# Designed miniproteins, single chains, continued (4), part 20

Each design is a single chain, and the fold is of that chain. pLDDT is the mean over its residues in the fold that is shown.

## One batch from the design tools (miniprotein)

Design m12712
Fold by ESMFold2-Fast:
Structure m12712 (fold): chain A 97 residues (1-97)
Amino acid sequence: SKIDEVKELVRELMRVLNELIEKYADDPEFVAEVRRHARRIAELYNQILENPEKLEDYLKQIIEIVDEMVALAEKHGAPKELIDRLREIREKLKELQ
């Protein structure tokens, strides 16, 4: 189902965000921003599970947060591999609209 595909993409997204947190553990301001985005994604993921009829609206919000994360990671000079993984997840989420 679309919901199961979103679950797997959100799981992979959270893995990338955790890798950013671990890699930049010595940068508390960057870590705080990544954790803020991770919490927003987790909240939207829970809303999808509780209100599957609103999937499209929550999916749009998750995509916007991923775009914010790409911009934040690029500004911080994160590795191209992590940025490319965020972009790949973003495009896969967009295909599910």
Scores: mean pLDDT 88

Design m12713
Fold by ESMFold2-Fast:
Structure m12713 (fold): chain A 67 residues (1-67)
Amino acid sequence: MDKVKASNLEVAGRILLAAGDYEGAIASFEKALELYPSPSVYRALAEAYRQLGDEEKAREWEKKAEA
């Protein structure tokens, strides 16, 4: 079920984000969105991009989370 796979990828991304692997976290969150888009993943992507210093991408994902 796509939602379960997306949830597993979101958890993996959050673990990578906590470990400071922001690029790995972004990759996991992007795969999660392909399977099941959710506002929590959009916000997590915004946070990961902000940690990388990509404020434009962070702002873009934040807008998607609020839509």
Scores: mean pLDDT 81

Design m12714
Fold by ESMFold2-Fast:
Structure m12714 (fold): chain A 76 residues (1-76)
Amino acid sequence: MVASKEDIEKAKELAEKLPEETRKVVLEIIEELAKETDPRRKAALITATAIILIGDPETPVELAKEVVNTLLEMGK
């Protein structure tokens, strides 16, 4: 199933708090995840986001965790 509007909006709001370059990539992933139906592809998009956020020293760990958790809710 596609993600709910509420989960998508929450994910976008959290992503807007990210550094500009990281934010652009994460927002693109959120748009793809919002319309994705394949569980394996959803897991890949969420995993890619986690790797990107871990690799960004300017992203606070707590914010990275909130973003990933919100994407996991979208992926249900």
Scores: mean pLDDT 81

Design m12715
Fold by ESMFold2-Fast:
Structure m12715 (fold): chain A 75 residues (1-75)
Amino acid sequence: SVERAVENILSLTSEEYVPALAYALEKDPHVEVRVAAAEALGRIGGPRARAALERALSRETDPEVRAAIERALAA
């Protein structure tokens, strides 16, 4: 379920999960999942997470997901 996916994503705090979170942010059909992936990447931080967020922002059209990415990059 979308709810379970969001909960699982928000529990991810390790840099090891950056590739999986980047994939979810770029490919998941659900806005809520992409928002959660952006938030998780923002909390993890670091150059790989930032690169993933910047790449996603260039392609994302949903305003809520774009706002989440921008907040994550400002952290």
Scores: mean pLDDT 86

Design m12716
Fold by ESMFold2-Fast:
Structure m12716 (fold): chain A 101 residues (1-101)
Amino acid sequence: AEEDEALREVARLVGEAFGAILKAANSTPEEREKYVKKAKENIDRLRELKERHADSPRVVAFVDAAIEFLEEALKNIDKLKDPEYFDQFVDDFAARLAAAR
């Protein structure tokens, strides 16, 4: 139950951060800064979640995969506007999460 709740919080934080990154991709330069900041704040919350659940290898693996995914998305914001890149990027993340399970 506690581990399942932590994994649901990881999913929520990833969804919010990735949503912000996608908004950044379609925003003015001024608005992009706001969305990038929100994504980075959620990455920090994921790091805090990892520290709280350091005794759960499964939670740690999911958080590490999530942080790597979000940091890579932040480096490639403009590429996420390409549907083929987007589909491959999301599929690669889904595969990493399946491996961490």
Scores: mean pLDDT 85

Design m12717
Fold by ESMFold2-Fast:
Structure m12717 (fold): chain A 88 residues (1-88)
Amino acid sequence: SLEDILRGIGLVLRAIGLEFDLELLVEKGELTVEKAKELIREAEELIREAEEGLKTASEEAKELYKRALELAQRALERAKEELKKLEE
């Protein structure tokens, strides 16, 4: 239970970090195709971890895993949009 909660918090923080990294790279004009693809892979991994955690999560942790999933999906969508802009 406590481990589930802490893992869920960790995933939420990682998702926030991905969004922050993307925003910072965009703001600085340093986002490359390679970096965008790396952020996409990281977001996809985080989504998989959150989905897997949600299958076994305690009731207390479920909202944290759901939040991590939502945030990771938003980061993925934005990273894909930014990649599209860079490629065309």
Scores: mean pLDDT 87

Design m12718
Fold by ESMFold2-Fast:
Structure m12718 (fold): chain A 56 residues (1-56)
Amino acid sequence: AMRHVWLEYLRKDDLEALKRHKITDIAFALGFESQSQFNDAYKALFGTTPSEDRRN
């Protein structure tokens, strides 16, 4: 799916964005309706939540 590609691209391109911006803002920028939907999609794809991943 398109969101699968965007989540992979975000992780490879700029993890620093996860530190500087609210996860909710990133979720909306990627076309998600809420942080919860983004968290679920991100965890399904990467095995961890965005909050945990932005440090490692």
Scores: mean pLDDT 64

Design m12719
Fold by ESMFold2-Fast:
Structure m12719 (fold): chain A 55 residues (1-55)
Amino acid sequence: MKEAEKLRELAEKSKNPEAAKELKEAAREIEENKDDPLKVTGAKLRAIGILLDEE
């Protein structure tokens, strides 16, 4: 999914190792559950929370 790739890109750009780790985790959850829209949405919401906390 494009969203998972974008989260990995953001993780690579992050200088905060905690945020990078959590963003990679969210990207992985999106990829593993790409056929389950509820799980994908949940992972996306967690990623948004991480990004908002970082910024």
Scores: mean pLDDT 73

Design m12720
Fold by ESMFold2-Fast:
Structure m12720 (fold): chain A 96 residues (1-96)
Amino acid sequence: SEAAENQKLADALERVAEILETLPEENRLARLAAEAARRLAELFRAQRPEEALRLDEELRREGAELAAKERDTWTVPPEVRERMLAELRKLAEELE
């Protein structure tokens, strides 16, 4: 069901946020990405996927502008990236 899919998306986004929050506090872009993931998770959990998609578009645009100004902090360590990918693979498996 759509409600079950939204719940799985919310759970995956929260796990991604937790992984990003393991990075140092000085990694401002990682902190902003974690906050964005939590905001998206709340909208999916509230069964508001259309609002989540609009927020994603807004955050993606803002993120691109911010990355251009702070490129040195836009780097996610390979180990953190692999942990995030593992959560996304798990979500894909659960949605199949």
Scores: mean pLDDT 74

Design m12721
Fold by ESMFold2-Fast:
Structure m12721 (fold): chain A 95 residues (1-95)
Amino acid sequence: SPLDEVLEILREGLERVKQAKSADEAIDVLRETDKRVEEILKSAGLYQLAFDVSAILGVAEIAAIVYKRAGDDEKALQVIERNLEKAIELVEEYK
């Protein structure tokens, strides 16, 4: 199902972020993950869920960029991980 595919992509993104060595690597993974998830959900007609997931991941991206600019790569990684986990929870709770 589209939801199972999205969950696989989000979980893959989370594992890649956990292994990221820099804020830049984690932000790139987050952007790729958000784009792939949005495409699948929109193709399935799940526009509200696509919006809600992109809102969570978009907030994470902005926060991560702010932490990165402050030299706090650890906080950038943590905020991305936390919001990927929130996106997984949201998709799992959708039905």
Scores: mean pLDDT 91

Design m12722
Fold by ESMFold2-Fast:
Structure m12722 (fold): chain A 84 residues (1-84)
Amino acid sequence: EERERLREEAARLFDKAASIAEKNGDTQLANLARKLAEMVREGADLSLLAAFAEIGHAIAKLSGDTEVAEYLGRAADLLREAEA
């Protein structure tokens, strides 16, 4: 139950990251976040999803999308916790 709940919460954070990235005009980051949310809900491997979220966090941070980076980083942390 907790693992499933952490997964669902991570998906919501990806949705928020996508929405913010889209508002900021960062279409590529928005598309990445949307695909990650979809993959989380479809039962994809948690460690792989966390790795992609960590990469997305780094890209967002480098591009100055600090809010997007924060949501992606938090989602990655939740996925790592769910995998534990």
Scores: mean pLDDT 84

Design m12723
Fold by ESMFold2-Fast:
Structure m12723 (fold): chain A 111 residues (1-111)
Amino acid sequence: AAVDRAVDTLVQATVDAAEIIVNGDRSKATPAGIGLADAAKSTAKSKEEAFENLRDIFLAGLRGVAATYGVPLSEVAKRAIDRLEARKPELSPEAQRYLDRVIDELRKLVK
């Protein structure tokens, strides 16, 4: 479905952005992921602030997907959780901690 592709795109972008925040490696990142990392870092004074900014941008993106496709935010959140969990094992420990915090926020939208 179109909503699934939009969620896949946002998940890939946030995963790529998280790794860029951790290690600065842009070479394998999507253009969307690079853009999110740059946006998150633009006003951040620390790596922790960059992750907080990235979380807020990602959550706003998911709300935008829900609004655009007329799908409940809870359904978009559930789809995002499944995709984030699947990506966690391949990421650095700091990026995994970022994903855990995002998944916790998304779980509040499903309950």
Scores: mean pLDDT 87

Design m12724
Fold by ESMFold2-Fast:
Structure m12724 (fold): chain A 91 residues (1-91)
Amino acid sequence: MELVEKAKQLIEEARRLIEEAMELLKKVENKDVILRAIGLILAAIGELIDAEYYLKQGEKGDKEAAEKAIELAERAIELAREAIELLKSEL
């Protein structure tokens, strides 16, 4: 199923971006930036967990669940990228 494969690829991208954001977080000293980045990372993790849940339903043949997994993974990517940009602005 094409949607399931797309969802898997986006979930893996979201995981990589969250890991990159967490590594950048260790290098930043500005407390206000750290707190904002933590908020974005936690939001991205929440969307990723939901995406993985819907992916499992999509793998069982629920097309609507697979589409939801894609949307949630894309939101996780957006949030993680925003955190990365914020953290890189302090380096």
Scores: mean pLDDT 90

Design m12725
Fold by ESMFold2-Fast:
Structure m12725 (fold): chain A 67 residues (1-67)
Amino acid sequence: SKEELLLEASDLIQKASFVTLTEEEKARLKELLEQFSDDELVEAVVDKTNVSKEEAQKLLNKAKKQL
């Protein structure tokens, strides 16, 4: 379940880099952000996208700006 939630969070964070999330997607991402540390979310984005930790942090920050 933790791995599935981190995968869902990484998917929404990556999607936010290309499009504005829907209100439902923003609400879901907010819930996921409350469950995990920034370090865990950054690691999940790195694992999914194979970008650097610095780029993963930028993606997380960009997603947070939509919330």
Scores: mean pLDDT 86

Design m12726
Fold by ESMFold2-Fast:
Structure m12726 (fold): chain A 61 residues (1-61)
Amino acid sequence: VDKLVDKGVEAFQQGNYEEAKKLFEEALKIDPNNVKALLGLAKALEKMGQLEEAKEYEQKA
């Protein structure tokens, strides 16, 4: 899980929000309550303009 979260953060920092979303989603398949993955997914969704979905993941974190 940690390696997927770290890769997601790296992709997000590089501006690759689609790849970050994918990596955080894979992390959440392994650990649905991973706070870093939930927050990372929410931030990636915000950058992609998916604001309603982003809010749901922020509330779960």
Scores: mean pLDDT 80

Design m12727
Fold by ESMFold2-Fast:
Structure m12727 (fold): chain A 57 residues (1-57)
Amino acid sequence: KQKEKDELIIKIVKDALEYFGEKIDKESVKKSVEEALKAGEISEETAKEIYELIEKN
């Protein structure tokens, strides 16, 4: 799919979760995702996927 920005953001979040794990401020990540969604920088589906990744870890 031509959603290169969405794919890059998901990869960055996955890498951060792998690297920091328990030290990740989930609230800050959720806030950043919500702001990006409101700005139209990511899709609703991508935002949901990121939320699920955060909840999983």
Scores: mean pLDDT 72

Design m12728
Fold by ESMFold2-Fast:
Structure m12728 (fold): chain A 86 residues (1-86)
Amino acid sequence: MKLVLTVRNADDATIEELRALAERYRAQGYKVTLEIEGDTVTLTIEGLSVEQQIGHVLRAIGYELDGAEVKIEFDGDTTRIEITLP
C-alpha cells in the first residue's frame, strides 16, 4: 500500500519533522520520496500496512482539530492525505 502526504504552508520546523519522518522510514527499508517546493512538502511512502496508514489518518484528523484544513482520499491501494496549515 502507498501513502502520499502533502503538507501546505509548512514552516521550517514542520519541514524538518517531515525530513526526519522520511529518514526514519528509509532506515526501516521503505521506499520513500520527499519533495519540497517552497512551503509545500510531499512525502510518498510505499509498503505501509493498513494499521500504519490508519495511524497517519488519525494524526491528520488531529491537525484538523487544531485548525488545519485536511483532505483524505482513498484510491485503491493508495491513501492520499493533504493538510493545509493555518
Scores: mean pLDDT 80

Design m12729
Fold by ESMFold2-Fast:
Structure m12729 (fold): chain A 92 residues (1-92)
Amino acid sequence: AYYNRGLVKLHLGDYEGAIADYNKAIELKPNFAEAYYNRGVAKFLLGDYEGAIADYNKAIELDPEGEYAELARDGLERAKRELDKTKIPYVP
């Protein structure tokens, strides 16, 4: 229920609503690798690259040989690249 609703919200561009639904899906099923992966995607699309990296790592940890682990590894590389681009070259 929550996971499928989160997927619909993600496709409609409601990334914050998708994250809320994935949070509930994970609360009900803490080993839900697919929910972690898709929450990472929603965070990435909101520009939360550090949060996306954490969720992609968790998806890989929960099912390292699964389809979502491969997708999460690709997501990790993209999120790390975007995070690196947003680093400030000096500290005030």
Scores: mean pLDDT 81

Design m12730
Fold by ESMFold2-Fast:
Structure m12730 (fold): chain A 60 residues (1-60)
Amino acid sequence: SLQQEIDDAMRLIKESVENLVKARELAEELRKQGKSKEEIYRILKERYGESIANTVIKAM
């Protein structure tokens, strides 16, 4: 149903926002540890996927 499709989309958006926040926090910690942008990108991609990793790296 349309309502279920909307509810599913809203859940995915919420999860994506939460993962983006976590990925940003992890990127900040890895930067403090002296990791390169390339290393941070690889780690974020592995844990959160390519879209979130690209978003976080572009904001650095």
Scores: mean pLDDT 86

Design m12731
Fold by ESMFold2-Fast:
Structure m12731 (fold): chain A 80 residues (1-80)
Amino acid sequence: SHMVEEARRIIDETTEILNKAEQLAIEKKAPREVVHRLIFLEAGVTMLEMKLLVSGSISQEDLEELRKLKDEALELYKEL
């Protein structure tokens, strides 16, 4: 389904952003607040990815949550 394909793209893109943010946070020795935000975003993406893998489908609500997580990951990365 196109929704599952979109969800996979968002997960992959968000994971790439979070990996870059993690590397930058390590390089800059980022404060605890930033590390905490990274862990929360990684956990959120992982939960939705696991839900998608188990069910083989995604709801509109979960797809919108993935979009929000990607936006938050990008904002965090830009603030580093």
Scores: mean pLDDT 90

Design m12732
Fold by ESMFold2-Fast:
Structure m12732 (fold): chain A 66 residues (1-66)
Amino acid sequence: MKLVTVVTDADEAARDRLAAALPGAEVRHERGWVLRGYASEEEVKRAEALVAELRAAGHGAELAVE
């Protein structure tokens, strides 16, 4: 498992999709949604696909793996 952080300015529906992909992540709101937690490689791949989808839709979205 890896520690992952996702930051996005997308809506709550996008946040819920990311939370479903990263069930071990804590969800916080600062200047946008922050999802951070431990994830399996398959959960990371799913989150990367969602982040790419959000970017393609014109939203700010980033994923980091620690």
Scores: mean pLDDT 86

Design m12733
Fold by ESMFold2-Fast:
Structure m12733 (fold): chain A 62 residues (1-62)
Amino acid sequence: ALAVGDLVRAVADFTARSPDELTLRKGDVLRVTRVEGDWVEAENLRTGEVGWVPASVLELLG
């Protein structure tokens, strides 16, 4: 399960549908800042932007 502080990678592209969501490219690395069920708030380490993405498009780095 994902936890706050985890480093994760986007396994697929994701397009934001609201200002509170992040647009991701496959391969982007993020830090998880909050977890709410099937959604996570994360910081995109490439852009510095913070927003919500589905946990299903993320994998733990390990």
Scores: mean pLDDT 85

Design m12734
Fold by ESMFold2-Fast:
Structure m12734 (fold): chain A 65 residues (1-65)
Amino acid sequence: SASREAAAMLLAIGGGIDGVVESVRMEDGVLVITARLDTEEQRRAAEELREQIESLGIKVEIIEA
């Protein structure tokens, strides 16, 4: 399924801080990530993750949990 592919992709990319990403899903070719953005460190980690995913040619949207 698309959500399983999204999870596998995040595992392959690596480098996310544990506790930042709450859920991932794929919608219409866009990787949708729900993330904790309560601290500056969490926001920075989410933005770094966005840049890594986009560098692979994957469209990504990050939503605050």
Scores: mean pLDDT 70

Design m12735
Fold by ESMFold2-Fast:
Structure m12735 (fold): chain A 82 residues (1-82)
Amino acid sequence: MDRVLAAIAGLGGEASAAEIARRIGASRSTVSRTLRRLEAEGRVVRLADGRYAPANREIMREGIRLEIEEGVRLLEEGVRSL
């Protein structure tokens, strides 16, 4: 769930289910189900062109924070390899 918000933030704040699936390495069907759940919860909105965006600035900040945390985790794992 949170990985989907992070992926939307990393893709510039708007993304299709296919773009999100490619970014996080999940199936399109899993991502589509997650996006529909997030839309039902009011956390994302579906745009006229079928792409999804965070419902408000606070949810966007949450996605950005999650993307930063994942980046830091990957850096820490990389440093352990040194």
Scores: mean pLDDT 73

Design m12736
Fold by ESMFold2-Fast:
Structure m12736 (fold): chain A 79 residues (1-79)
Amino acid sequence: DPQLEERARAIAITAEVLLKAGEYIDEMIKNGEEITDETRKKFSEELKKALAEAQANPDPELVERVREHIEKLIKEREK
């Protein structure tokens, strides 16, 4: 199902970006960094890099797992 594959890829890319965002926030907390305009700019740049990287080379294992998860949710809703 090409629509399911495309949706899985989009979700996987989004998940990679969100995971990178979470890692960055966790690192800032551990380093005691304040959220300033400078740190917001760095955060935005890191997310843009993560998005570009995920779009260029989406993790095929993550895409497949997201696809399987969506398929499982569809089947569970039919019960």
Scores: mean pLDDT 77

Design m12737
Fold by ESMFold2-Fast:
Structure m12737 (fold): chain A 67 residues (1-67)
Amino acid sequence: SAARAEAAALLRRTVGALIREQPSVEEAKARLAELRATLAALGYTLEAELDVEDGRVTGVRATLRPA
């Protein structure tokens, strides 16, 4: 579906940015909150877990689910 493809593309973009930039946990949570709001408008929810080293995000595990 178009909505699923859009949701997946947005997720890939956001996760890629987090891995490249390795922001603080607070910054990563803020970006994921924005992503969740956008995904909710598309009819999806996001389950996400952050891997953190020295106060920086080093990995993201994320799953899209229909809302």
Scores: mean pLDDT 87

Design m12738
Fold by ESMFold2-Fast:
Structure m12738 (fold): chain A 67 residues (1-67)
Amino acid sequence: EEEKRRKAIEEARKRVQEVLDEYLKSHTLTPEQKEALERLKEAQKISDEVRGKNDPEKARELREKLK
């Protein structure tokens, strides 16, 4: 059940990335916007790994990053 939910979220995330890539082809992001986007993606990745693998180290990293 949780695995199916995780897969669905992962596929939805890929769809969102396709839309973003298409948008970025027409627009140029500032360095600040690129950094913010990278931070958001990193936080989402850590959160997904914690939910999927019950990784306490990744949970710690996420908590520290959100400070």
Scores: mean pLDDT 67

Design m12740
Fold by ESMFold2-Fast:
Structure m12740 (fold): chain A 55 residues (1-55)
Amino acid sequence: SELEELKKKIEKLLEEGKLGEVTKLMTEALEKLNEKDLKELLEFTMEKLEEYEKK
């Protein structure tokens, strides 16, 4: 699944601190994914980013 591949790739990039690469993938996802999958990817990315930045 394209959504599942993007989720795994974003998670790995966030763990590596590569926020610029995450932004690129999100921009590509905006063009490739339907609204439902895009929303799911965005929510997943926001949750993972909060975990990464949590003090």
Scores: mean pLDDT 78

Design m12741
Fold by ESMFold2-Fast:
Structure m12741 (fold): chain A 77 residues (1-77)
Amino acid sequence: ALTKEQQREFAEKTAAYLREHREELLEALRSLSAEEQEAAAEHFERLARLAEEAGALEAAEILREFAEEARRIAEEK
């Protein structure tokens, strides 16, 4: 199992990657089915909660943004 330090580091690195590659990731999300887009939103929400529990508050906010975007894209169809 990951320690809280490892969870925080992982969340921070993941959020930084997502922020840096936002446009590419949103394009990838749009290429998925609505079911896959909803699953992606749930995954980002779970990761955001873990990030918040680990004290990575900025990372948690970035992950929530991606969860909201994925859900919004899924609702388009």
Scores: mean pLDDT 80

Design m12742
Fold by ESMFold2-Fast:
Structure m12742 (fold): chain A 107 residues (1-107)
Amino acid sequence: MIKEINEKISELAPAFRAGDKEAIEELVKAYEELVKIDPSNAFAWIMLAEAYLKLGDYEKAVEAAEKALQIDPNNARAWRILAEAYRKLGDTEKAEEYQKKADEIES
């Protein structure tokens, strides 16, 4: 089960990096399945948040990034995704706050 999901993720990765909407939607489904099987997988939550961000689903991106941060609060990538999602939602104050958290962790 997990092996099949990871294989699908690997196959879709080049198209995801290229911004292919269909590949991003398929990756969302794959990561949604992965986090249902292993909800403690912070990396899967981060990738799910990034995929939602690329699709313009900013509220779901926030929820997924917050799940990742509950597991690993020192993950700079999750803070950056959260900052970008809030910026897209028009909350510039939260975007700046969370970007500073990401910058502090990467320092």
Scores: mean pLDDT 83

Design m12743
Fold by ESMFold2-Fast:
Structure m12743 (fold): chain A 79 residues (1-79)
Amino acid sequence: VSKKDLEEAIKLVEKAIEALKKGDAKTAKRYLEEAKKLSPPNVAAGLDEAIRLIDRGNLKGAIKLAEEAKRALERMLES
């Protein structure tokens, strides 16, 4: 995964978290799917779990997992 891909994934996850906080599940899922494609396998798995939580109506859980994924991506970018 390139540094450019990590930076774009972070931006997409931030947009997804903002959408989730507004209750816009459809927009949030789209951003998380895009971020998943740019993320390392371990982070992609976490984003996939966040998408499944959205599908179950657990937006609070999805926000928590998305925030964890963002922190993991930020640590990788700074390494």
Scores: mean pLDDT 87

Design m12744
Fold by ESMFold2-Fast:
Structure m12744 (fold): chain A 65 residues (1-65)
Amino acid sequence: KLSEEEFEIEVELSLALMAAQIAKLAGDYEAAAEHYRRAAEVAAKIDPELAAELAREAERLREKA
């Protein structure tokens, strides 16, 4: 159903979100914020609303780091 480009974007988004969650669970808020920021950049290409949510989470975590 998805184009090859859209599929690649979704894979990159999933990997970035997994990395962000692992970093957050480890208490590495700086790394978690960077991964959420990357996820937001990728998500902006397919879901601007999700991208905005991920960008807000990245900013929230940066303030804690």
Scores: mean pLDDT 81

Design m12745
Fold by ESMFold2-Fast:
Structure m12745 (fold): chain A 58 residues (1-58)
Amino acid sequence: MSGAELHEAMVVAAEAYHRALAAGASREEAGQIALDEMVRAGFSRELAEQIMRDVMGF
C-alpha cells in the first residue's frame, strides 16, 4: 500500500468522523461511521480498522 493511499483513507475517515460528531453522534458512533465510509469509498475493511486503531485511537 502506498503512502498516498493511506493518506487518502485517513482524510476520508477524518471528514466522516468530524461530520458525524457535528451531527450529534457519539465518538463510538462517529468511529463506526468513519469506518463504514472508508469501506464505501473502496478501501479494505482491514485498512479501515487499522486506521481507526492507529490514527484515531479506537
Scores: mean pLDDT 80

Design m12746
Fold by ESMFold2-Fast:
Structure m12746 (fold): chain A 60 residues (1-60)
Amino acid sequence: MLDNVQLVGEAMLKLGRRFTQAELVEVTGLSRSAVSRAVRELEARGFVERLPDGSYAFRS
């Protein structure tokens, strides 16, 4: 799980400020459930937020 969080975080940096779960799955090669879990961890830590359209963005 820790490595999955790192992979998702790096993918977010490559995709830029705004990204979707599907883009994170494609870039990382992880399952949707693994990406969802990693994104929730990053969101809980205050690094990203979920937008109303289901995409994610860096929190600033």
Scores: mean pLDDT 75

Design m12747
Fold by ESMFold2-Fast:
Structure m12747 (fold): chain A 131 residues (1-131)
Amino acid sequence: MQAESEAKKRAEELTREGEEAYRKGDFKTAIEKYKEAIELDPNNAIAYANLGQAYAGLKDFDKAIEYYNKALELDPKNAKAYNNLGQVYEALKDYERAIEYYEKALELDPKNAEAAMNLLEAKRKIERLKE
């Protein structure tokens, strides 16, 4: 019990160190810290979502999708992770899949203005590509 509690606290500290590195644009250090956090607490949905975000910052969209999917496996109500997956698919120009993820984000958080705007923009892009 005590060793598990200490591991979880260290994972939370590593997650915060990773978030600080991410804010400074140091995505490689952020990834290293989040991976260390996951090794100590493999059920840390926040660390997986943050790892997805850091890989998206590096434009490694395959790994971003992998880690966001793992975050959603652990926390299926994470509206922000759905919105972030939508943004990744939009960057890949997969607007139909981006729309599905933005709609799921809005289903979970109807007041998410960013997801609502992203959904509208992705729908407009599909209409322009058909005409």
Scores: mean pLDDT 88

